Designed miniproteins, single chains, continued (5). Designs and how they scored, part 62

Each design is a single chain, and the fold is of that chain. pLDDT is the mean over its residues in the fold that is shown.

## One batch from the design tools (miniprotein)

Design m18282
Fold by ESMFold2-Fast:
Structure m18282 (fold): chain A 97 residues (1-97)
Amino acid sequence: MMSLEEQRELAERAIELAKRAVELAEKAVEAAKKGDIDKAKKLLFEAEVELAMALIYRSILKLVDAPEELLKEVEKAIEEAQEAIRKAREAIAAAEA
């Protein structure tokens, strides 16, 4: 069983990855608004990679039955990242139309 300290460290890492995904997705939106579609797509891809890593860490925390409080913090950060990525996809689609 993973220690509570290791679970907290993993949760912190997942939150950091999700926050990085938000920043990259927001940069993708701005690139798309400026008509730089290639840059927007690269930033979106980087955001999706960061989110995928955060989702893996969330899955590990669920498997080791981490405290509900840690899971809630991670899930909130992931939800914010998923929403930011959705907005970036919409901005790119609008710029290509």
Scores: mean pLDDT 89

Design m18283
Fold by ESMFold2-Fast:
Structure m18283 (fold): chain A 85 residues (1-85)
Amino acid sequence: SAVETLVRELARHFGLPLDDPRARDAAVSALASWITGGELDIPLSEEARKALEEVRKEAEARGFDVDNATPEQQDALAAWLRARL
């Protein structure tokens, strides 16, 4: 899935062990921040860029305002993303 592609890209870039639940939670929280226009010091691959576009569109379809997200909305988005892993 697009979420799995993005989580793997983040895990690879930051050296996160995805078999650790805490590392997975950190990757999902970073992904939620990334989707909502947080700081991105990661050069995106073509596959990750397409996956990001898909996840942003799906989040918008689910009622998340990805361009104007509050910290509380970012937490809700992270919970939604975690449920998809």
Scores: mean pLDDT 74

Design m18284
Fold by ESMFold2-Fast:
Structure m18284 (fold): chain A 86 residues (1-86)
Amino acid sequence: LEEEARRAIERAREALKRAVELLPQVSKEKLPEAIGRILAAIGEIFEAEHLLKKGEYEEALRAAEEALRAAEAAVEAAEEGARLAA
């Protein structure tokens, strides 16, 4: 459970990094949406890490899964914005 939460947080952080790396390629029109998704993912990752540090492993896992979904949504928004810029 703890290890599953840690792995989910790690995957969320990797997805977030990918979204941030795409920002320079995102179109001007889609940039606010991409940034908004990235900020939401950062908040969800912070919450999951906070719960993990408190030893609330079941809640940390649920928060980590939400963080991963938020980070993946940020990647999708950044990829769409980059595609529209091309």
Scores: mean pLDDT 82

Design m18285
Fold by ESMFold2-Fast:
Structure m18285 (fold): chain A 84 residues (1-84)
Amino acid sequence: MSLLNQGELAYLAGNYEEAIKYYEEALAKDPDSAEAWNNLGKAYLEKGEYEKAIEYYEKALALDPDHLGAKANLEKAKEALKKK
């Protein structure tokens, strides 16, 4: 199973620290993976680390401007940060 798949399973189980480890390993092998950057952002968003989530979603969009998931998640993270 891929590192992205392992990270996604950890994320769905609520194990965000474990998900982050798998996504970071995936990015170490392929730093141009917009999906891995988006998934890393999702894990940090769930941990309430909105500034890191924004940074990682922006990296995903820099690699894939048409990534609808990253675009929607970036908006959500920016709104969450404004409420803090």
Scores: mean pLDDT 85

Design m18286
Fold by ESMFold2-Fast:
Structure m18286 (fold): chain A 66 residues (1-66)
Amino acid sequence: SSEKEKERLEQLKKELEELKRVLEELKKELAEKIESGSITEREKAVMESAIGIIEAAISFLEELLK
């Protein structure tokens, strides 16, 4: 098994890159909606919560991949 661990690490790296992309899109969408004034307080809170969860997941995966 060190082979299976390498495969798992490469898969986690791909998942980390995907999460980073999703995070960038959500941050961009939130910023655009704030700038346009087209966001409700509830929608803002939900998007900020989602961003926080994804940031926590990224931090966990980055720590795991050290």
Scores: mean pLDDT 84

Design m18287
Fold by ESMFold2-Fast:
Structure m18287 (fold): chain A 59 residues (1-59)
Amino acid sequence: SLIEAAEKGIEQAKKALEEGDYAAAVAAAWHSRKLAEEAGDEKLAKEAQEILDEAIKKT
């Protein structure tokens, strides 16, 4: 489902942030936010946005 795909993307984005791969974190978080928005899951979309903002701040 879109929600499951967004959740997996958020996990990948968090892992990329932990590893210092900010480009991968931005890409995964951006994609996960879009999937969460399309699924109508506002909470998940906000979580992805927070990760995206953190990753962008590191670039």
Scores: mean pLDDT 84

Design m18288
Fold by ESMFold2-Fast:
Structure m18288 (fold): chain A 59 residues (1-59)
Amino acid sequence: MEEGAIEATIRNAKSLGLSEEEARRAGELARKLLEEDPSMSPGLAASRALSEVLEEHDK
């Protein structure tokens, strides 16, 4: 079920103008967050992953 949140994170990142590589990284970060903390909601993991990638994007 986490796959849906990861795919949504990737699509959201692309809609924000991030590259396909950056969008994929956001999805990978969301997956890692969910694996590290099973009690974390998929939405929270997606939000945190997207924020991290956006911070890196600004360099």
Scores: mean pLDDT 75

Design m18289
Fold by ESMFold2-Fast:
Structure m18289 (fold): chain A 89 residues (1-89)
Amino acid sequence: VLEYIRKAKEAVRKGDVEEALKYLEKAIEALDEALKKNKDNKEVVLLLSEAIREVLAAKLAVRQGNLEEALKYLEEAEKLAKEAEEKAK
């Protein structure tokens, strides 16, 4: 999950919209898989659900050309995903 979010952030920083959207889709898929694997852990489910929401907001911002706003959403998604990984242990 974190690897795809980081790759999406780098693509956004470079202004590479196509690569950013590719990694954002991979991040959403990875977050959905993590959500399914951790469905019995309420705290992790909430954190992953919030991370998915932030990644979807970043995807919309990228499509609108709001790259600085997309980076803010991705920074928040990375924080939420890191906390979810820590709580899933």
Scores: mean pLDDT 84

Design m18290
Fold by ESMFold2-Fast:
Structure m18290 (fold): chain A 82 residues (1-82)
Amino acid sequence: AKAEVEQVEGSKVKITIDGEEIIGDSGVGAAKKAAEYISKKTGLSLEEIGEKVGEIMREKKLEADPLNIAKATAELASELLG
């Protein structure tokens, strides 16, 4: 699956997963909504998704900021949803 992250007006962040747009009031908010979407599609718990997002952040050496958390969550969606 193709997943993209875009910062929109103010602190709002949009995550697009295969054309599905997920908008949060922050990068963390967008990541949480995207994690809920991944959970619904895969059957994984939010805890398991959070662990996998943490693994991606460590592998890519991303700092734990709201935008990077959104980017790691989008990458996980690309890996798990095909």
Scores: mean pLDDT 82

Design m18291
Fold by ESMFold2-Fast:
Structure m18291 (fold): chain A 67 residues (1-67)
Amino acid sequence: MAELQALAEKTREEVYRIALEAGVDEDVARSIANVLAKTLLEHADTITPEQVLEAGRRAAEAHAEMA
């Protein structure tokens, strides 16, 4: 449990940085990171951190392009 929480927090930080680097607004970047970290926690048996990071990159790119 604690190990999964630490992994989710690390993933949240990585997604947040990716979104900021893509030009996403800080508030939106934080929202994307929080949603994906929660998804990893809830579905750790079916998804990997790598899949969550890839989803984060795609979400960041889509939001930056829409803005």
Scores: mean pLDDT 78

Design m18292
Fold by ESMFold2-Fast:
Structure m18292 (fold): chain A 86 residues (1-86)
Amino acid sequence: MKIVLTLKGMSPAQLTGWALRAIGLELDGYEVEIEIKGDTLTITISGVDKELEDELIKLAEEYKKRGAKVTITKDGDVTTIEIDLG
């Protein structure tokens, strides 16, 4: 399955932290694409198992508890997670 994670309203330090996490996933054997535009980071992960999907959804829900706007959409084998920090 595939996950598209979009992170908006992040500081440069937060974007760097997420980019490093994405590189970690690529080193773990996932196919990862990273796009940074301004304060928006998009991470596309392919070959995702349910364990990683559940981990990323849980992380998105933690951002929601901290006041971020979070949208999670599932269409077939693609899960889209959008996190907007404002």
Scores: mean pLDDT 82

Design m18293
Fold by ESMFold2-Fast:
Structure m18293 (fold): chain A 58 residues (1-58)
Amino acid sequence: MSKIDQLVDEILRKIAGLSREEQHRTISRTISRWLEQGKISEDEAREIVERIGARLAA
């Protein structure tokens, strides 16, 4: 799996049992932290958010 696939799956695993509000909060906080840590780029953050949105809409 690519880096993006691994990070998407990590977030999806963390939010799997949470309410919709807690899911959105957790996603936002996790992405912000990863950006601040330099773990992901702005482009990678956008791709991760788009892929999570698609998976949650399914």
Scores: mean pLDDT 82

Design m18294
Fold by ESMFold2-Fast:
Structure m18294 (fold): chain A 68 residues (1-68)
Amino acid sequence: MVEEVKRELERLREEGERLVREVGERAAERAKERGWDAEALGETAAGMVRIAIDVDLELFRKRAEEEL
């Protein structure tokens, strides 16, 4: 059961990496349309999503371990 939780966490982490990239690119494109700093805004948006995903994955891991 703990192995299943680890396997799911790795899969979700990989999905999270894709979301971080997509959000960063989207934010950068929006910033370019507005004439803002696309690199800085894209990196900031990606970083915020990364932190949120990392926190949620850790909470999921702890909760799943409590239920197993």
Scores: mean pLDDT 78

Design m18295
Fold by ESMFold2-Fast:
Structure m18295 (fold): chain A 61 residues (1-61)
Amino acid sequence: SVSDRVEEALKRLAELSRQGKWDEAIELAEEEARRFKEEGDEGSYIFFEHIKQELLRKMES
C-alpha cells in the first residue's frame, strides 16, 4: 500500500541519516517525491519534498 511504501522509505531515510549519509538520504527523498508526483499522489509528493528540504538544511547548518 502507499502507507507501507512511505513507512519503508522513512525507515531507510532514518538509517541513512544515522550513518551520516546525507547525500544518499537526499537522493532517496527526491526519488520518492518524484515517483509520487508521477503517480498523482500530491500529498506524498509534498511530504517527501519537505523531508528533502529539511535534510538539505541539516547539511548546510
Scores: mean pLDDT 84

Design m18296
Fold by ESMFold2-Fast:
Order: structure tokens, then C-alpha cells, then sequence
Structure m18296 (fold): chain A 65 residues (1-65)
């Protein structure tokens, strides 16, 4: 399975202990330059991103911890 996607899910769960889902999506979108809709669709599993996009999302999410 995609290890980057699994790590991203873990980081997002940790962020969700102190931030709302909308705040997490907004901050990741700002850091990555992606739209809020794209970030939301990736995090909800509606879209499978490229490995490069997953790495950018993971880095942005980790910076929010």
C-alpha cells in the first residue's frame, strides 16, 4: 500500500486533535498552492494524487504539527 498516503492520514489525525477539518484543509492548500477542493478530495479519498503531490501534502501537514 502507499506508505506516503498512510503517513499523511496519521498526520491529519494528529492535526484534527487541535484543528478543525476546514482549518487543516485551508492551511495545507496555502502551503502547497493547491485548491481547497483538491486537498479535500485527496484527504477524503475521492482522488488519488501522484506521489509528488502526496509528498508535498505530507510535508505541508507535518509543518503544521
Amino acid sequence: KNELLERLAEVVQELATTKSGDEIIEEIAKKTGLSKSTVRNILTGKVTPSEETLRKLLKAAEELL
Scores: mean pLDDT 81

Design m18297
Fold by ESMFold2-Fast:
Structure m18297 (fold): chain A 62 residues (1-62)
Amino acid sequence: SLREEIKELREKVRKLFKDKPELAQKAYDYINKAMEALVQGNFEEAKKYIDEARKIIEEAEK
């Protein structure tokens, strides 16, 4: 589910703050936007922000 994906990404971002705080903050901002979109019922927008956060995290983990 989208909520489970957000929880997973938040955990990864929390660890990322130790090594790459600027990228972690950027991903965290997208996660927050995804949560706001979910609360508003905008599932397509939420998915877009989740995908953007995931790309930042995956790139940062390389």
Scores: mean pLDDT 84

Design m18298
Fold by ESMFold2-Fast:
Structure m18298 (fold): chain A 68 residues (1-68)
Amino acid sequence: SMEDIEKARELIEEAEELLREGRFEEAKKQLMKAQDLLVRAVLDGYVEEAEELGKRIKEIKEKFGIKD
């Protein structure tokens, strides 16, 4: 749903703030929750919005060396 997209965006923003604070494990948990919500959004047909946020998660993970 679109609510899943909005919640995923909030979780990504929280994760970025946690990473700035060096709270790596907590940030990883927020990114995992966001990814789960994006999977649900894709299944609901919100593909373009989910792909855009998924790319943002990937970029964050690459910058900080975070593994799945």
Scores: mean pLDDT 84

Design m18299
Fold by ESMFold2-Fast:
Structure m18299 (fold): chain A 59 residues (1-59)
Amino acid sequence: RFEELVERAYRIIKEELDKGLSLEQATAKAAKHLLDEGVPIDEASRAAAEAYRRVVEER
């Protein structure tokens, strides 16, 4: 489901931010992780973008 992809991307972004990456780098890594798992590029990109939006709105 799309929401499950967004939640996975969100967790990856948070983990990468904790490692000291920028929000842009963390989001790119989340998208790549979804692509590596076989998620279509359109869905991976949209899920990563939605996760990025949620992170920005929380801080």
Scores: mean pLDDT 81

Design m18300
Fold by ESMFold2-Fast:
Structure m18300 (fold): chain A 75 residues (1-75)
Amino acid sequence: SELVARLVGLKLLAIGAAMEGDRELAERAIEEAERLMRELGYSEEEIEKEVKKLREAVDRALADEELVARLRAAN
C-alpha cells in the first residue's frame, strides 16, 4: 500500500530531521503524518497515541543532538 509506505517515510523523515536539529522539518513531517493517518481511517484515539509516540521520539532526538553540540563546544 502506497499510503502506508508514505506514512512510514514521514515518520522516518520526522526522526531524521530531528537527529539533524531541524525542528521545523520534523514538526511539518509530524503534521503530514497526522493528516495521512486520518485519511487512512485511523481513529482519533489511534492518531493521538501515534502522534504522541512520534513527538516523544522527535523530542528525544532533538535533545540528543543539542547535548552532542554542547559536548563538542565544551571539549
Scores: mean pLDDT 84

Design m18301
Fold by ESMFold2-Fast:
Structure m18301 (fold): chain A 74 residues (1-74)
Amino acid sequence: SLSEEQIEQIKEVLGHVLRTLLARGLLSPEQAARLQELLEKMENAKTQEEFEEALEEFLELLPHLRGTIDAIIS
């Protein structure tokens, strides 16, 4: 299971990536809206299961981040 520290690190990394992609105009409006929604779901998750579900959907949209997340979890 994910520790509290791992969850916070994941949220920090994903938030940073989303802000960078938005600043560079590298996301469609639909991608930007969905990624923001998923970050909000992760921030408001009441259970680890809810967090992991939102995380998997985020990684489906940005699959190149999976290696970075795996490094945090490992």
Scores: mean pLDDT 85

Design m18302
Fold by ESMFold2-Fast:
Structure m18302 (fold): chain A 60 residues (1-60)
Amino acid sequence: HMTEEQLRELMREAGLSDEDIERVLEAIRSGKVDKETAELLARIGRYWVEKNKIPRTVTF
C-alpha cells in the first residue's frame, strides 16, 4: 500500500507536472480513471519498475 506522499514523490521523479500529479491522485481517490489518466498511470508504473529493477541483481 503506497501512501499518497510516496506516490507524489514517484510522479515528480518521473517528470510529471503538479497538474498531472493532482489529476492522477484525484482519479485514484475517486476510483474513476479516464483513458488519459490510465496512460499516465501506465507510464508511472513503467518508471517505478525500471527504477526498482536497477538495484536488483540478475537471478537465474
Scores: mean pLDDT 70

Design m18303
Fold by ESMFold2-Fast:
Parts: structure tokens; sequence; C-alpha cells
Structure m18303 (fold): chain A 63 residues (1-63)
């Protein structure tokens, strides 16, 4: 959990506190399902866009 938070923060170039527990939970679930890194990144982008209110853009990333 804490290690995953640090890795995501480094990948996005943001402070660790920017990575929500909800986002960590989503990423952990995707890893457990055996999703590829590309698919995980796509779903993270969709999650962020959806939380920001850009629902149509979020749907684009989900396919």
Amino acid sequence: SEELRRELAKKFGVPEETISDELLELVQELIEKGESEDEIMRKIAAFILEKAGYLEAAKYYLG
C-alpha cells in the first residue's frame, strides 16, 4: 500500500499525499486482476477525469 503510493507518486511526478486511498484501492484491484500496466494507467486516467467531472473523456479512456 505505502510502497505502491510512492511508486504512483513518482510515475505522475506528484507528492505522495496527492495519491488518494481510493486510487490505491483501484490500482491494487487492477493488479490482482492481472491487468497490464498500460490498462492500469488508462483506468487511472479515467478515474481522475471522472472525479474532475469530465465524464465523456473518462469513457474514452475506458474504451
Scores: mean pLDDT 74

Design m18304
Fold by ESMFold2-Fast:
Structure m18304 (fold): chain A 62 residues (1-62)
Amino acid sequence: SYEEIKRLIDEAKKAVDEGKIDEANELVSKAQELFYKSNPTKEEKEEFIKRLNEIRDKILAK
């Protein structure tokens, strides 16, 4: 479900904030796998991409 994907993204963001970059990357990978197996709406796709970019930017800032 999209709710599970959102949970994984939120956990990944928390992991980045805690300096757990490897854990964050694993959580992002799981979220991406579930997202590609789902049938998300256009709005859900846009939100997912936006949140992934936020996490990537945080990782690059470390």
Scores: mean pLDDT 80

Design m18305
Fold by ESMFold2-Fast:
Structure m18305 (fold): chain A 75 residues (1-75)
Amino acid sequence: SIQQAQQLLLQAAQVLEQAGRDDLAQFLRQLAQNLSQMDPQETASMLRVLAQYLREKGLDEAAQLLDQAADLLDS
C-alpha cells in the first residue's frame, strides 16, 4: 500500500539523517509527501537505483528499506 511505502521512506530518511546524509533524508521526506501523486512504477525504479547507490556507500539498512518500499509500489 502507498501508506506502507510512505512509512518505509520516512524510516529510511531517519536512518540516513543519523548517518549524516541530511540531503538524502530531506529528499525521501519530500518524496513520501508526494508519493500518492507520482507514478508508482517509475518511483519504484528510482528507489532501486538509490538503494544500490546506498549499498555501495555501506548504508545497507537504508538501502533495504528503499527496496521494500519499491516492492510495495511495484506490486
Scores: mean pLDDT 88

Design m18306
Fold by ESMFold2-Fast:
Structure m18306 (fold): chain A 69 residues (1-69)
Amino acid sequence: MDAVAALEAAYDAIRGSLTPEQRAAVDKALEEARAGGDIGTAALKMLSALTPEQQQAFVDAYAAAVNAG
């Protein structure tokens, strides 16, 4: 799976639990990744906007997406 697509899948999995402010921060980081930015940096920016519970859900969803092959 494309790394950007995996980040999008992880975001979609948790989007309903996010505040509008968290969504804006995650959307900005994801747009940076789509524009050819560093995937690791984008992922860290996304995680930094999230609570520990949301971070765990995001990481689990991302791992599931990339491991789907």
Scores: mean pLDDT 80

Design m18307
Fold by ESMFold2-Fast:
Structure m18307 (fold): chain A 75 residues (1-75)
Amino acid sequence: EEDLARMRRRQEVIEEAKKYFKNGDEEKAIEILREYAREQGGTLEEFEENGVKYFELRDADGRLVGTFKKEDLKK
């Protein structure tokens, strides 16, 4: 349903963001995810539920592309 190039780009962006999260550079990691959302014409939303922080990526059609726990990105 998603083409290979789009999936590969998403994986590269997530890997880069994880690298910065692991290095303690949360601002840089969030900026990488935010720029990717902009490239896709979509949005990045940050929310918190039961003390756990999440990021939601949405595409230009408002479809949920991915949900990530902030702590999983830092791990």
Scores: mean pLDDT 74

Design m18308
Fold by ESMFold2-Fast:
Structure m18308 (fold): chain A 76 residues (1-76)
Amino acid sequence: LGDVAVRVFDLLGEDPDRPLTAREIAERLGVSQSTVSRALDLLEAAGAVERLPSPDGKTTVYRLTPEGRRVAEARR
């Protein structure tokens, strides 16, 4: 799970201005949505990722917090 959390974090850090759904993250990483959801829960608890409603309010999207963006930049 920790390895997947790092991969999710790095993916969101590639374009921090582009929020992604758990489904999109799962498709891009080749892992299950349930695994991605658990990784996102860990990252949200750590303050690295925030969850937001999509513009239409029908789904949830995820992006790096300002602190998460700072950490992502330091890892490059």
Scores: mean pLDDT 80

Design m18310
Fold by ESMFold2-Fast:
Structure m18310 (fold): chain A 86 residues (1-86)
Amino acid sequence: AAERLLELTDRLVQATDVDEMSKLNTELVRAAREVSETLPKEEAIKVIREAMDKLNEAIKTADFDKQVVLSTALIALAVELTVLEN
C-alpha cells in the first residue's frame, strides 16, 4: 500500500499526458484510501504526508493545467489525513 501510493505520486508528478494524469489521479486516490484503511494509523499518516510533500513541491514549478491535477490529488490526500487524525 505505502509503496504503491508513493509510486503513483511520483508517476503523477512526472506525467505530461492528460489521459495518463487522469488515470494516475484515480489510482492515487484509491491507493491513499487503501493506505488509510490497511496501515497502522501513524504509518498511514507518515506515508500520506510524504506523498503530500511531493505534490506540494511539484506544484511550485508546474504549469497551470498540471497545478490543477496535482491540487486535486493533494485535496484527496488531505481528506484522508484529516480522517486519520480525527
Scores: mean pLDDT 82

Design m18311
Fold by ESMFold2-Fast:
Structure m18311 (fold): chain A 94 residues (1-94)
Amino acid sequence: LTPEQQHEVDVAVLEIALAVNLVAAERKGHEKISQAVRDALDALRKAAPTKSAIEAGQIAVEKLAESLGMKLPKKPKSIDEAVKLINEMVDKAM
């Protein structure tokens, strides 16, 4: 993959992770958690055009933690770590 294609793939992976968690929260009626995930997704989309995928992911994870009232356990260093933190924080909030 070119760096541009890799960026698009990495951002898409993060968007999918957030979207899956959004749907799960909405289906369970957790309105506050759903809103936190939407805020994180918005932050990711705003950062992605001007930041690396990992920097955009870090911004999204930080926004998710803030919106859920949680302390971020670790700053993610990879896309896989960012996805894991998204899943863990949303699961813990539910």
Scores: mean pLDDT 88

Design m18312
Fold by ESMFold2-Fast:
Structure m18312 (fold): chain A 69 residues (1-69)
Amino acid sequence: AEASEPASELEARIANALLEAERPLSAAELAKRLGISQSTASRHLNRLVERGLVESEVRDGVRLYRPAR
């Protein structure tokens, strides 16, 4: 089951952090900024990518995330 209101709140915080950074962020960097685990950040980032709200790209072997257009 994927339904979770706390997840939606965290996803909003993730999206805002990406917008504030004005640059692509890795899941590890985002996790450190928000005080969450990298696995939690990765899970929510993948959900945001699936929804089309965030884009992912790989640069120099690192997966980075940014707001979708």
Scores: mean pLDDT 76

Design m18313
Fold by ESMFold2-Fast:
Structure m18313 (fold): chain A 77 residues (1-77)
Amino acid sequence: EKEKKVEELMKKIDEAGQRLVDSAAAGDTAGMKAAYDELMKALRELEKVGSPEEVEKARQRVHDALAAATQAYAAAG
């Protein structure tokens, strides 16, 4: 159960992170906000149920997605 929940949350983080980058590249600020909110919600849930190692991996993925989105948005603007 816990392992499945972590896998689901990691997948949600990856999917929301990709949507954040895609929205940033398109200059879609509403899409960016929606994706960011989903990304942060998934991270918070993972922090409650994940091991320290799983939480660290999730935080790194979130950080990478935010960095990529920032670069994509700057290139679009």
Scores: mean pLDDT 84

Design m18314
Fold by ESMFold2-Fast:
Structure m18314 (fold): chain A 68 residues (1-68)
Amino acid sequence: STLDLLLRLLEHEVRLMVEEGKSREEIEATIRKALAQLQEKYKLSEEEVELLRRRALEFMDEELARAE
C-alpha cells in the first residue's frame, strides 16, 4: 500500500540519521517535518499520519538501541 511505501521511506531516513549519530530529539524533529510534507503531498488523513508517526518512532527506538 501507499502507507507501507511511505513508512519504508521514513524508516530509511531514520536509519541514515542514526548512522550519522543524530540525537533522538533531532530524529523526532525530522520525522515531524517529514510527516507534515507527506501529509500535504499525499493528502493523508490525521489517522494515517498518526499511524506513520507511531511506527517511525518505534523504528527509531529499535535503531537507536542497535547503535553502538
Scores: mean pLDDT 86

Design m18315
Fold by ESMFold2-Fast:
Structure m18315 (fold): chain A 55 residues (1-55)
Amino acid sequence: MKLLTPEELRERYGDVLKEADKIAKENKQLIFIEGDMTPEEAAELLKEFVEKAKK
């Protein structure tokens, strides 16, 4: 898998991270990310979480 720099991660996924944090906090939910998960995998998981919560 490809590794992202911290700057690329922020540019591509910064908005998704903000939305996921807000939704998790409002719904009192915890988002579990495995320690060996890549930034891309974590971002996809967060995107799905945000998308489903917006339904």
Scores: mean pLDDT 62

Design m18316
Fold by ESMFold2-Fast:
Structure m18316 (fold): chain A 73 residues (1-73)
Amino acid sequence: SLEEEARRLEELARRYEEGARRSREASEELFREVEEEGKPVSTYSAAKILEVGARVSEELARRLREEAERLRE
């Protein structure tokens, strides 16, 4: 049913939101290491990749929630 599909999308959105939070925390920790420890290029690159990943996951979560709401309307 559309209601079951909406619930599935909401559950998936929650998982992406949690993943984004963890990626953002990891990225912030790596950026702090770069600022404090002389900015290794590999650490800086990893921090940027995690930041991008967090933003993508947040956008996916927003889109999933929007679609779930449309299915319940």
Scores: mean pLDDT 84

Design m18317
Fold by ESMFold2-Fast:
Structure m18317 (fold): chain A 68 residues (1-68)
Amino acid sequence: SLSEEQEKQAAEVLQETGKRLKELEEKGASMEELEKVLDETKARLIELGVPEAVAEALKAWLLRELKE
């Protein structure tokens, strides 16, 4: 289980990633470029102590939001 502090840091990383993705979309970035940002986010979450499975699930959730 994630600690309260780890959950807060993960939420901040996701908010930052969301803003970055919007900026890239406004500039006409490719889906491959957006997925690269999500891969970087996954790596950052794992570095913060988030389990790999949880980080992958969060990446998948963000990618779904971009596609729908």
Scores: mean pLDDT 78

Design m18318
Fold by ESMFold2-Fast:
Structure m18318 (fold): chain A 68 residues (1-68)
Amino acid sequence: SMAELEEEIRRLEEELIEAAKAGDNERTKQLSAELERVLRQIYDEEEAEKRMEEIERRAVAAYIQSRE
């Protein structure tokens, strides 16, 4: 269902942010690819790209914050 896919997106986003905080580049790349795949199943291409960019920006911010 759509609700199940949206829950998966939230879970992947949380895992991505935690991986970014840990500086785990390998895990971050893997989770980014999985998240992009799920986003493309729910949203059109334009909205999926926009949401992915927002998530990536938040992951970068979390990494920077973890270095302070």
Scores: mean pLDDT 83

Design m18319
Fold by ESMFold2-Fast:
Structure m18319 (fold): chain A 60 residues (1-60)
Amino acid sequence: MTPEQKLAKAKELIEEGFAAGASFSEVVDRVAEELGISREEARKLVEEAVAELNAERLAA
């Protein structure tokens, strides 16, 4: 899986998780499980994805 594909998948999981009222920690755990990566790697990916989503969708 390319870095771009991982980021796109993380964005989907973040949007789904936050829409369901999940915490940041719960979203990180879900990304780690879905992508088969470490929690530490998932945390970095989620931070990157959230920053990008904030620029695209969450900015007022």
Scores: mean pLDDT 76

Design m18320
Fold by ESMFold2-Fast:
Structure m18320 (fold): chain A 54 residues (1-54)
Amino acid sequence: SASPELLQRQLDLEVEIGLLHIQLALTNDPAEKAELEARIARLEAELAEVRAQL
């Protein structure tokens, strides 16, 4: 069942992932790109777990 806390966390994760994609598009440093991609992957995995609970 959906909870307000899980719905808020879903929204927060979607916003953070979106902002990281913008940062990834703007960076020219390969090391920074790798760090951003790893962070996006972690947050997407967390988002999938939150969605599974909704």
Scores: mean pLDDT 88

